# Designs tried in a protein design run: designed miniproteins, single chains, continued (4). Part 24

Each design is a single chain, and the fold is of that chain. pLDDT is the mean over its residues in the fold that is shown.

## One batch from the design tools (miniprotein)

Design m12811
Fold by ESMFold2-Fast:
Structure m12811 (fold): chain A 81 residues (1-81)
Amino acid sequence: MIEELAKKSTKEELLEIIDHLAKMLGLSEEEVEKLRELAEKDKKAFLSELIKLYQEAQGLDEKEAILALENMIKIIREKKK
């Protein structure tokens, strides 16, 4: 599942997801920078961390969190027309 998210996402899409989560979860600038570093270093580890944060914030199981992230990527892509 994380493999599929990694294949479906570009660097630009991941940065937009970070910005969305920062606003939604009230992440600090330091936490945002750590996520950006993970996105550059290891996309799979980055997506795993996002899934965990989404699960904790929204009370979702892993599958639900993955679907929510996939939907967010889709919305970002539609905006790029």
Scores: mean pLDDT 73

Design m12812
Fold by ESMFold2-Fast:
Structure m12812 (fold): chain A 65 residues (1-65)
Amino acid sequence: MLREKAEEYAKKAAQTGSKKDLAKALALSGADGGMSLEQIEDVLRRMGFSEEDIEEALEEVRRIL
């Protein structure tokens, strides 16, 4: 389910150019691959996502787990 949601957000990000949807896709993919929330947060921050986009992406992971 994490992988399916990640693919959904990735397609949405590709369609809209939304950094928010891209952050969610990457966070869900990271969680599916066994990354902790702290590791996901660090990766997204290093990639230059905003704190708002990071917080929303982590919340999306928490909703599914």
Scores: mean pLDDT 84

Design m12813
Fold by ESMFold2-Fast:
Structure m12813 (fold): chain A 100 residues (1-100)
Amino acid sequence: MMERAEELVRAILERASSWEPGQRLLLEHGLEAALEALKVPDEYISELSEPAQELYFGAREALKLEDPEEAQDFLVRTIMEVVKKINPSNSELADAILNS
């Protein structure tokens, strides 16, 4: 699971290399948080914050998708929706990413 998750994250970061620096930084932090959530044993997932739980379940669902592009899009959307819930001031930045 982690090897596939790391490959998915690398593919997303390569795709985002042309993004604006602020958007890339936001995505990089979200991807790192998703990878850290995936390292948590299943028995402790309920002890994570609600945003961390959403990143965990979103990353797991992305990894079930057979199409690499669909997996990338799903994880990016999950991260941006979580970001909007944590900090509404980032909603314009997140919406720009989701609509591109």
Scores: mean pLDDT 76

Design m12814
Fold by ESMFold2-Fast:
Structure m12814 (fold): chain A 61 residues (1-61)
Amino acid sequence: SEKDLGNKVVELLRQGKFEEARALLEKYYGEKVVDIIYDSASQRLYVTLSNGEIKVFEVEP
């Protein structure tokens, strides 16, 4: 699910596995990922895709 995807991406980012996180997102959306931003204050993950879409995930604490 998209919720499980967001949580797994944040776990990978915390482990420094940036390329693994990008690959997981690209496989799910079928689009290249151009930016990944995690906002710890709001517990949200922002993913910018090459088509200009921004995906927002609420991350579990």
Scores: mean pLDDT 81

Design m12815
Fold by ESMFold2-Fast:
Structure m12815 (fold): chain A 68 residues (1-68)
Amino acid sequence: MDAIAELVARADTDRDGRISYEAARRVLLELGYSEEEADALIAAADRDGDGYISRAELVGLLKRLAEE
């Protein structure tokens, strides 16, 4: 899944394993989702509501979307 690896690498600019809502939203917009859809998907992945998701959570989300 080359596209997922590239998208996650671009979103995790700081290489700290934490991805902001803005970075995650950008990835989902590149995949053809609207801002509203992207925000809903990110909110579902962010269990803590702290404005960040882990790299693993973003990978899991993108894999699920790619398999649907």
Scores: mean pLDDT 72

Design m12816
Fold by ESMFold2-Fast:
Structure m12816 (fold): chain A 64 residues (1-64)
Amino acid sequence: STMEKLKEAQELGKEYLAKQRPAVEARGGTLQVLVISPDKLLVITTVGDTVTLTVISLEELKKL
């Protein structure tokens, strides 16, 4: 179901955030991960005056 896919995306996004956050914070930045669909996450990285937006598919996230 869509709700089960959203739950999986939320859990994988949470794991991604936990794994990547220390490296971003070490650069004085912030990291946010948003589930934008059952199959896609938006990663927002801010370091100084630079904001980077990256879309990662659930399939690509599972390979990492």
Scores: mean pLDDT 83

Design m12817
Fold by ESMFold2-Fast:
Structure m12817 (fold): chain A 83 residues (1-83)
Amino acid sequence: MTIEEILKEARLLFIKYRNEKGTLNFEQAKKIVEELEKRFNIKLTDEQKEYFESLFEKYRNADGTLSFEDFLKVLKEFLEKYK
């Protein structure tokens, strides 16, 4: 399993779970993480989940949503720490 494979899957899941404005709220981002856990047979620890939430908070817009570009930044920082 490579970072590139995870990012390709995450792009497809972003399209599936995005709202009408093309952004993700935190609930939608959690659904993407759960789908990635299932597809790659991974279970995140509580510490990893807390780190993901902190990255979402770091990159989110004032309305509590992430653009696609910011969602990719969250995933890349997460994967770089735990690769």
Scores: mean pLDDT 81

Design m12818
Fold by ESMFold2-Fast:
Structure m12818 (fold): chain A 55 residues (1-55)
Amino acid sequence: SAAERLKAEFAKLSREELEELLARLRQQYDASTDPVVRRILAHEIALVEETLAAL
């Protein structure tokens, strides 16, 4: 699934890279007015946060 592919990609990143990615995704979420894009970004943010919590 797309979520499993993203989890595998995030698992390759360092804590610093994950924190930078999280900051960028949050900025993109705040800048977006498209509800579909916002749902996708919210899901990606949750996956990054989950990966960071597992470190």
Scores: mean pLDDT 85

Design m12819
Fold by ESMFold2-Fast:
Structure m12819 (fold): chain A 65 residues (1-65)
Amino acid sequence: EKEKLIKLIKSMYGKDYLTVRQAADVLSIILGLSLEEAENLVKEKFGRDYVSAEEVADLILELKK
């Protein structure tokens, strides 16, 4: 569930917005991707140096199929 993922992400980093690297760390841990693969996915999806915990949760749910 999206809400649970958002809470988990916020608890890991203590903030609402993550750097690309922090978002990549979350994807790597949850989906088993390499940090490099995860970082590239975040950059391709958002094209920004920051992403919200909600955006990271949405991306995880999109990839979890």
Scores: mean pLDDT 79

Design m12820
Fold by ESMFold2-Fast:
Structure m12820 (fold): chain A 74 residues (1-74)
Amino acid sequence: RAEALRVIAEGLRRYAELKEQGASDDEIQRVIDEANAEARRLGVELIVDPSTPPEKLREYAELAERLAREQEAA
C-alpha cells in the first residue's frame, strides 16, 4: 500500500512537470500510462484528468506521499 501511494505520487509529480514544461499530449499520456501500469501492478489505479492543473497535481502527489508515510509509521 505505501509503495503504491509513492508510485502514484511520483507519477503525479512527473505529470505536473511535463505540463509546466509544455510537453506534448503524447508525452503526458505516456507518463500517465506508465504510472497507471505500475500502480495497477501494485493494486492501485491512478485517476487523473488531462485538464487537471499542475498545481493541483502536486497537491495530490504531496497528499499521497503523506499517506504513504503515515501507513509506514503505523
Scores: mean pLDDT 69

Design m12821
Fold by ESMFold2-Fast:
Structure m12821 (fold): chain A 75 residues (1-75)
Amino acid sequence: SMLEKAKEEVRELARKVIPKMLEAQRAGQEDSPEMKELAREFMEFLRRVMDEYGLPLSEVYEVLREVAEEVLAEE
């Protein structure tokens, strides 16, 4: 379904973005211009997916939580 594809797009992008944000946080660079721009782009993508496909915020948060836990477990 289109909703399932939207969830997979969120998961794929989160797998790329979350590790970069965590690395920046460990380096004390979480508030750098580059990280603020990355966060803004990521949030804009999430809003578009939610609005376009009707994904509930709770379901988006669940995907992001799962990806964050997987990334942290690999360290």
Scores: mean pLDDT 82

Design m12822
Fold by ESMFold2-Fast:
Structure m12822 (fold): chain A 90 residues (1-90)
Amino acid sequence: SEAEKLLEEAIKKAEESSAEEATKILVETFNKLAEMYPEVKELAEKAKQGVVDLYKTGKAMGLPDELIRKLIVEEARKLAEEILKEIKKL
């Protein structure tokens, strides 16, 4: 599906980016999914908040950027699976 392609491309790009850029890419992708599928807007908003919170918490804890990026990408993969599951019900 188009949503699956968008998420996989965004996650792949995030894996190759800094933690800050990965957060930006994933937030923009979740915003786009909420525009395309209003039914998953609440899940997309939770996903955006989750990746932003991980970035902020990781920075506050003094974690290396590479580790923060990895944690953000792992969380985004889990949230993407939940969003795609809901889209498939439509």
Scores: mean pLDDT 87

Design m12823
Fold by ESMFold2-Fast:
Structure m12823 (fold): chain A 94 residues (1-94)
Amino acid sequence: NEKLKEILKRFKEEVVKAIEEADSMEDFYQRVSEILYKAYKEVKEKLDEEGQKEFERAITQLFIELVRLYNNKYTKEEAKEVISNILDRLIEKV
């Protein structure tokens, strides 16, 4: 699904930017929440029900890994690497 792939690529770019610009983990989660809301609106408008379900599966997997990142107290550089790798794998699967 090319539309889903492009949405996930832009989502990745915005999330990586949020890691760079965030002043704290709380600020990061606030920024990711806003990015996710915008991505979800675009998914709802541009993708069919199956595409929406694929996006939800990808985001669910991402949140599992984000909880692991928070618990492991990763640096910004480590968080960028892990999140980028996760999203790249998710993009390749769709």
Scores: mean pLDDT 77

Design m12824
Fold by ESMFold2-Fast:
Structure m12824 (fold): chain A 92 residues (1-92)
Amino acid sequence: MQRTPAQQGIIARFPQIAPIIDYVYAQSAAARAAIDAELAKASDAQRDAAVAAFEARYGVTVPAPYRNAVAHYVMRRDIYDQGLAQGRLPAP
């Protein structure tokens, strides 16, 4: 799979996000559709919390142009993990 220019840009800035992107895009089409539906309901506070968790985990500061991209990938992983734990999403 070729990564988008936006994905390549964020990975170049934050290499530690690449496994999160790869994990999300390895999921089934049904799981990805369910993740996208849940992500559409996310608040600004939830997006800010996702960025803060990433910053704390890796000791980095995410500049404004990358905040939405980081939030989207971190939240997709978290939604998938929660959905699996709750039996709401199919296993990989």
Scores: mean pLDDT 73

Design m12825
Fold by ESMFold2-Fast:
Structure m12825 (fold): chain A 66 residues (1-66)
Amino acid sequence: MSEEEFEKEILAALARMWYGVMKAIGDPRAAKWDTASKEELVDFLVSMGIDEELARRMVEALLELE
């Protein structure tokens, strides 16, 4: 994999990890994850204490890799 592809894989994996955490703790936002807009997904991650710029990059990588 290129360095760019590797970075996207890591960012997407981090997004999936946080989704797993939300689901495990019973966060009601987890039920909306699959239908949430890009902006809603960013807001979910930011509300968990993730920096907005990092959260946006994580969501973008997740959506690109699906």
Scores: mean pLDDT 77

Design m12826
Fold by ESMFold2-Fast:
Structure m12826 (fold): chain A 64 residues (1-64)
Amino acid sequence: MSKEELDYEVEITLLLMQAAVAKRAGDKEKAIEWYKKLLETARNSPVPDEELIKWAEEEIEKLK
């Protein structure tokens, strides 16, 4: 596995964790911010994960 792939997976995991923590705390605004960061990171990948992108967009819509 390349270093770039590992770094991407770590970043996505941290963003998912932070979004989940904010969501569980009832902080919808913070959860949306973390999901938006996740979405930007996924979109900027050389091989975008379309499933992850769609999931993050749906999670943002549910929190609005």
Scores: mean pLDDT 78

Design m12827
Fold by ESMFold2-Fast:
Structure m12827 (fold): chain A 104 residues (1-104)
Amino acid sequence: SRAEELLREMIEKVEKILNDENATVEEIRAAASEILRLVDEAVRAVAEDASLSPEQKAELAALLAEISRLAGEIVYKDLSKEEMREKLERILELARRALEVLER
């Protein structure tokens, strides 16, 4: 599904930045900005997917909203690199949970 493709792209981008020990604050913020774009597209894809139950849609919407909140904090708040990385790790956990909901 389109939602699955977007979640897998999000997971790949988060894993790539987390595995880059030399990633700058600017590169982390750029990655978080891309995650915000992917979340917006994923929210639309989930809403438009007639194969998903209302319960799956509600759970996915909640997970995507939390990913958006965390990514927004990385983009717009004055955070340390350590705080940014902790939020990216949480985004990764939430994105993996969202993928599990889609695979039900």
Scores: mean pLDDT 90

Design m12828
Fold by ESMFold2-Fast:
Formats: C-alpha cells, sequence, structure tokens
Structure m12828 (fold): chain A 106 residues (1-106)
C-alpha cells in the first residue's frame, strides 16, 4: 500500500531526527569517553534498524521480531547517556516506527 510506505518512511525519518537530536545533546552532557561509547551504540542501533526495515520489506517476520528486540536493548543502553525527556522522546519515536513496520507486515 502506498499509504503504508508513506507512513513507514515518515516514522523512519522522525526516528532518525530524534536520534540525531539525542546525539547532539549527549555530546554536551557526557565525558569524551562516554560519548565515544554512545556513538558505537548509536551506530549499532542504526545498523539493526536498517536490517529490521529490510526484514519487513522481505516479509521475514521472525528476523524482524528478533531485530526489534535487539533495538530495544540498544535503546535501553543508549538511554543511560541521555536526559529522561530525551530518552522518552527516543522511545516514543521508536514505538511509532515499530507500529509502522507492524502495519506494513499485515
Amino acid sequence: SELLIKELTKALFRFMATLTHALLEARRTNSADDYEKLKKLITELARVVSQAVQAVDAGDVDTYRQLVGQARTLLSQIGKYLSSQTQQELYDAFNELQRAMDAYLE
């Protein structure tokens, strides 16, 4: 469905924008060492999200579910470097992305 593609694309861009904002905030509020750890976690999260979108496109539900689990673990780890507000915004953006991916699979 064209509408489902549009909603998935919109949710993905919102998630990426929120992640970028979180990274910029974290640079100001963390040590250099903690910021380097955060960048590695964010790079891994971006890879996992990319693979989840590919799994959704392929109709691979089992791989998609496993990747969502991995993404949620990474989000929890990333959240330790963020304010409570920014962590919540990032979780909300990911939840919207997951809803769009779930809708695309149905």
Scores: mean pLDDT 87

Design m12829
Fold by ESMFold2-Fast:
Structure m12829 (fold): chain A 66 residues (1-66)
Amino acid sequence: SINDIFDELEKAHLALKAGDLDLAESHLAQAESLFNSLKNDPSISAELYTAAALSIIGTREEIKLS
């Protein structure tokens, strides 16, 4: 579900705070995989889908700057 994407992104941010970049990238990859699986799901609101997309982009940007 879309909640699984946000759970993986939270785990990525916790890994970043711990200084574990490999773990952060692993959780981001899971979030991106889940997002791609849901891209054609009409039950997901445009607002939630956009929020997930922006959160993934933001997390990747933070990892790259780390």
Scores: mean pLDDT 83

Design m12830
Fold by ESMFold2-Fast:
Structure m12830 (fold): chain A 93 residues (1-93)
Amino acid sequence: EVELSEELREKAEEVVERRREELEATLKSEEQREAALEEMREAAERALAEIRAETGEVTVENLVARLKEALEAGDAERAIAYSYAGARYVAQQ
C-alpha cells in the first residue's frame, strides 16, 4: 500500500514533537520561533522541489520513501521537512 504506515506516522510525529520541544527550550522569543517556522516552511518547499527534480513529480510514494530514509538515518531536520511537505502536499489536493 502507498499509505503512510501507522509505525512510520508515529515515528514522524515523535520527531516533529521532539523538535518542537527543542525549539521551545532553546528559542525564548516569539521572533525566534517565527523564524524557525519560516525555515521549516522553506525546507519543506525545498524537499518538494528536490522530489520533483529527481522523479519528475511529487507522489505520496516518493514522499513516504524520503521520510522513511530520513527517519532511519536519524536525520530529524529532513524527517521534519518531508513530514511538513507531505502535509502541505495533501492540503493542496
Scores: mean pLDDT 69

Design m12831
Fold by ESMFold2-Fast:
Structure m12831 (fold): chain A 88 residues (1-88)
Amino acid sequence: GAMAQLAAERAELLREVDELIERGKKIYDTAKKQGNEELAKEAEKVIDDAERLRRAVETGSPTVVQIARRELAELKKKIDELEKKLKE
């Protein structure tokens, strides 16, 4: 039913958000070790945004889940950019 589908979508998004938070934490730790304070601050902001998104998804309506999917895609792009900066 619709509620079971919503629960499954929330579970999938929560998994992806948790993976993103872990990636962000690794970037933060690496940036701090390299003395790159600006990159560390950018990683911290993405982690905070991802944790906020996680809370929204846990109790979110179908509309909130659709918005969260777009926000997650944007956060993934930011993490990819930060990971690229670490390799430069």
Scores: mean pLDDT 87

Design m12832
Fold by ESMFold2-Fast:
Formats: structure tokens, sequence, C-alpha cells
Structure m12832 (fold): chain A 74 residues (1-74)
């Protein structure tokens, strides 16, 4: 159901947030942190698409997250 899909999406968002926080806390090299975060965000987009999120919506979310991450790494 749509409600079940939303629950799965929320879980993925929570997991992504935790993983990104760990990268910021543990990786001292900004370029390495950027690469790891970009890989996580790309995987997150693919997971959203696999759950049935439309590709244009998933791409928009990816772009928003990449902008956010780049602002924190600069």
Amino acid sequence: SESERQGQVQQLISQLGQQVQQIFDTISDPQQARQQIQQLIDQFKQQLIALGVPEDVAQSIKNTLLTWANERIA
C-alpha cells in the first residue's frame, strides 16, 4: 500500500541521515567525505525508485540532498 511505501521511504531517510552524520563525524578529508556522501545519495535515489517513487521525484530529492551536502562540505 501507499502507506507501507511511505513507511519504507521514511526508514531509508532515517538511515541515510545516520550514515551521512557518521561520515561527517569520522572522515577528516573533505573530498573523501564528499565522494562517500554522493555515493550514498545516489544509492538512496535507486532505493526510492525500487520502492515505486517516480524517477523525476527521486531525482529532485537527490538534487536537494546533493545541494545540502555540498554546502556542508565546502
Scores: mean pLDDT 82

Design m12833
Fold by ESMFold2-Fast:
Structure m12833 (fold): chain A 91 residues (1-91)
Amino acid sequence: MEELREAIVRLARIVAKDEGLDVSDEEIEAGAQAVVELIKKLMEEDPELAAKGLRTAAAELRAARPTLSPEAQEEAAKLAELLERLAEEAE
């Protein structure tokens, strides 16, 4: 889960910079942590829904990847792989 949090933070920082968003590192890290905690709860309460959601998120990330900067594309690919791996673990 720490690897997932770090991947979300890396992608979010690049996207925020590319889009010129005025967000703090603390806000990005807090948001990433909230997403990780939500995924943990879903995996415990409804593993099938968690797996479906994670696969959907990975597919959406892969679909959006060509619209991102080259740096964001690399981090989006890594995040998609992590989401797919977590979906397999949830089953």
Scores: mean pLDDT 82

Design m12834
Fold by ESMFold2-Fast:
Structure m12834 (fold): chain A 78 residues (1-78)
Amino acid sequence: SEVQAVIDALHAEADRFENQARSRSLNLFVDAEGAYVRDPELGRQKMEEANRETDLLNQEADRFREEADALSAALLAS
């Protein structure tokens, strides 16, 4: 089914964003901690960016999951 292929692709994109959020979050927070020790203002800015980027990636993953769920429900109703 073409619809099933789209659902699978949406779940794959969600997995990609979740994995990216996990990996980048770890690296960004480590970098922010190091910056904070040397320059508290730069460290705070980096912490805010780390939180924002992680939140955006997780939000994007959630959007793909919601779209996949909606298509799955429509497919089952057909």
Scores: mean pLDDT 84

Design m12835
Fold by ESMFold2-Fast:
Structure m12835 (fold): chain A 65 residues (1-65)
Amino acid sequence: DEEIKKLLEKAKEAEDLKKQGEQVGKQLVQQSTPEQGKKIQQMMNKSIQAADKAKEHYLAKAKEL
């Protein structure tokens, strides 16, 4: 079950990166102009979706093992 543990660790890493990205992104949006804030928000949304997909992939793979 070492492989299951590694997959769960990767899923947690994706979740942690999402949380860090949300915190940094919110600060950058607050400090930016409205135009810059929209671009930062779009980039943040894209990375959040990628992190969610990665997390679901690793969790599903762990359940299959």
Scores: mean pLDDT 80

Design m12836
Fold by ESMFold2-Fast:
Structure m12836 (fold): chain A 70 residues (1-70)
Amino acid sequence: GVAEAIALLEEAIAALEAGDRATALELMRKAQKEYPHPLLDELIEAIEAGRVSDAEAITALRIIIDQLRS
């Protein structure tokens, strides 16, 4: 559900801060299965395409988490 998605996205931020993009991407995909969000789907695609930095991905994840809490 939404609470599980938020927890997984917080873990994804920690993985990105540690430089582990692969783990972060797995956690993001797991969060998307728990509670789909259109911005998360777009972010996953952008990361896979190499179009965002880790810092940009962290910023986007924080925005998604805030929206999920609303």
Scores: mean pLDDT 89

Design m12837
Fold by ESMFold2-Fast:
Order: C-alpha cells, then structure tokens, then sequence
Structure m12837 (fold): chain A 64 residues (1-64)
C-alpha cells in the first residue's frame, strides 16, 4: 500500500531501523504489483543494512 511505503520511508529517514523494517515487511505483504513488491524488498534490504537514505528513496518510488 502506498501509505505504508510512505511511513516506512519516514522512519528510515529518522534512522529507526526497527519501525522501518516492520513497515517495509507489511508493505511487501500488501503489494499486489510485482514491481512494487520488488522495490519494497530492495528497500527492506537497505534498511536492514543501515542504508536508510537508499531505503527511503526506494520506498518513495514504491508509493508512486
């Protein structure tokens, strides 16, 4: 869902890895579009690695 991706981006920008990861996982479960799911999976990977800037950027792309 675009709203979940937006919230995940906000938490990633704050450096809150735990919240960002949870919201990215929820967004992946709610995504019906394979392209959106792929982008969110990449965002989740970056968030888990501590790259919050790239995670937030990808989450915004998934929200559109």
Amino acid sequence: APLVARDAAAYANKGDAEKAIELFEQGIKEATDPEQRSILEKALKYAKEGNFEEAAKLARQAAD
Scores: mean pLDDT 75

Design m12838
Fold by ESMFold2-Fast:
Structure m12838 (fold): chain A 87 residues (1-87)
Amino acid sequence: SVKELADKVKEEVLKVLKEAGFEVVGEEETVSADNTITTKIEAEKDGERVEVVITVTADGKITIKITVTTDGETYEGSVERDVKAPP
């Protein structure tokens, strides 16, 4: 399901952030009428702030947008992948 895929992607992102020494300070999930699930994760580490936005569509498209703010500078990156949603 879309929810299972979204949960798996979220769990992996949280694991990576924690292994990198970041403290998760915010987590928000929104479900749209088309069953698109958007998860926003905010994490902080001394002098750095990371915001990760994960979007998973009903057809299995995954978009991860990462925003890093360090020493007053902001850097953005995104990754898009198409994966079949689990049944």
Scores: mean pLDDT 77

Design m12839
Fold by ESMFold2-Fast:
Structure m12839 (fold): chain A 97 residues (1-97)
Amino acid sequence: SKNEELFYKINLELSDMVLEIAKHLSPEARAKLEAIVGRTHVQVYTLINNGDYEGALKVIEAMLQELIDLVAPEHREFARQLAEELLSRIKKLIEEY
């Protein structure tokens, strides 16, 4: 379906950001990252397949804030920039569906 294709594209974008953030995390913070990502993946999948694109964006935005809070203060500006770029790309993807 178009919603399954949209979810796949969103998931690729999220995966790229998660890999970049993981480079700046302690082992303990990486475990928290895995839990956050797993929870978000299930929620976003459900929302997108139900056509709730606004709900999916809110869940992604909340996840991105949790990820920013996991990085050390000196890396938070970098994480915010990645999050803003990711949200912009995801919004454009949704506009095409």
Scores: mean pLDDT 86

Design m12840
Fold by ESMFold2-Fast:
Structure m12840 (fold): chain A 80 residues (1-80)
Amino acid sequence: DAAAVEAELARLEARLRALAAQLPAEKQREVLERLGAAQRALAEELGEAAERGEPEAVHRAAREMARVAAAEVAELEALL
């Protein structure tokens, strides 16, 4: 369910922002810039998959975005 994956992505993004807020401003900026770049690249892939009308590819791209966000959350939790 794409909607469920999108909801999970929103939760992971909120968690990551909350964790990043606990870092010094310079480190927070670095983390958010890195996440933004990764999310932009994945959003481009998702857009192309949607244009091709490939629901399986759209679902795979969304799950990959969730995986990347979850990994970033885990790394920040390890730092804090």
Scores: mean pLDDT 72

Design m12841
Fold by ESMFold2-Fast:
Structure m12841 (fold): chain A 142 residues (1-142)
Amino acid sequence: DAAERRRVLTDDAPVPEEPASPDAVALARRTAEELVRLGAKSVLIFGDSSPEARAAAQVLREELERRGIRVLALATPPLRFTRLVVETLLSSSDTPFVVAVGRKDSEGLRLAVETAEEMGYELVKTIEVGDLVAHIFKRKSA
């Protein structure tokens, strides 16, 4: 009896945090669909430190994991640490795919993009929903 089993395992349901905006959800879904189309098996996700970018990155992680794509790391560093965190995760990972998520005008997003390009990744696709953007990068293969 599935209903009786569910009662024994859950004393309290966790109160969900405030849901992500419709634009964050739409961006995450479109980005996940594109990564599936590109044949991604594992991804690193970077977001700016804004609440909207964090929400979009978290929804993207959930959408990717639901589709069987492994999220190796998700980082939304403060601006001053963006370059260091991106360099550290990319240098320690053999992932072909990276996504940078944020607001179109985000300094943190700009730094994440520049750092990924300096680390040998090339922009493959940009997805835009409202004021939010996701940049998909792939490692340059010789």
Scores: mean pLDDT 79

Design m12842
Fold by ESMFold2-Fast:
Structure m12842 (fold): chain A 92 residues (1-92)
Amino acid sequence: MSLEERARELAERLAAARTAEEAVRLALELLKLIEELAKEGRLETALRLADYAIELVARALAAERDLEVALALAMALVGLAAMRTVLERELK
């Protein structure tokens, strides 16, 4: 499985997370894979994956009723948005 495929699967699993602990773990794994893609010079791929993850997690957060899970998803969004900002600057 490619890093890109694994990052996509992690984004989908993060959006489907049922516990705060699962959401935090998946978010950290996803952020690490996006970082690895960026370090390998795959900046456009990393940016597209960050955008994909942000869209999925934002929709999941909007529907989430559990406070602890919602806070974990919100923290994931902050991390993804920050990473996206760095990636966008590197592409300019």
Scores: mean pLDDT 87

Design m12843
Fold by ESMFold2-Fast:
Structure m12843 (fold): chain A 83 residues (1-83)
Amino acid sequence: MSDEEIAAELAELQANKEEVLAEIKKWVEEQKKRYPEAKEELEKLEKLIKELLEAESVEKIRELAKKAEEEHKKAVEIVAKQK
C-alpha cells in the first residue's frame, strides 16, 4: 500500500475517530465479557489504537509499526527456537 493510500485511510479514520473509537470500545467490551482474564490487555490494545488514530503523520506510524513488528518477530523467533 502506498503512502498516499495510507494517508487517505488514516485521514478518513481520524475524521471519523469518535465513531471508530466507539466501535472499538464496543468490541473491547464484548471481548471482556468473553475473556475477563484478558481485561488489562484489551484495555492496552484500545489505548494503542487510540494513539495510532491521534498520530500526526503516516511516516511516524509506519516507523512505529516497523519497530513493533521487528520486536514482535524477534520475540516469536526466540520462543520458537527454545522449543
Scores: mean pLDDT 64

Design m12844
Fold by ESMFold2-Fast:
Structure m12844 (fold): chain A 98 residues (1-98)
Amino acid sequence: GPPTLAEVQALIDRLMRATDPEEQIELLKETVEALEAYVESVDPSDREKLDGVFGAAERLEALARYLEAQGVEIPDEIREKLDSIRARVEELRAAQEA
C-alpha cells in the first residue's frame, strides 16, 4: 500500500541526520518517492491530511536547498520529482483557498 505520513516524516528525520552525500541522495530519492505516493493516496478535501502533506513538502524542499548549499549535486530525476511535488502542492493550496 502507499506509505503513511509517519513513514514520510521518519525518512525526512533520517535524511536530516545523514552526513554522507551518497546516503543523502539515496534518502532524498526514497523520501521524494514516498511523499509522491502518499500525496496520491490522500483525499484532496481532507484538510488535516493536506496540512501534513504541505508540512512534509516544505521540510523536504528546505532540506534539498540545504544539501545544494553544502555542495551536494541532486540528480535531475530527483529534481524533476521535487518540482512535480511543488506543482501539486501549489495546485492543492489553490483549491483549498477557493
Scores: mean pLDDT 85

Design m12845
Fold by ESMFold2-Fast:
Structure m12845 (fold): chain A 85 residues (1-85)
Amino acid sequence: SAALKEAVRASVRFEVDALAAALREALAQQDAEIEALKAAGYTMKPEDRREWLRNTFGLAMDRANAALAERRAALAARGERWPLP
């Protein structure tokens, strides 16, 4: 069914968009921390940069998972189901 295929596609798009939005927010949050470190005269080392990147991805995943949980709950309240596992 074209309608079913589009519903699945829309759900995948929502998950990708949620992750992209969460990553953008995580980067904005980390910018404030970097500004504070710069104000303190700190220079970021390559090791710190790798750790910062890992932490940013972790934060983005947590935020994306929270957004997905909220979306699933909203659909369930309307008697609908999230089409993806």
Scores: mean pLDDT 73

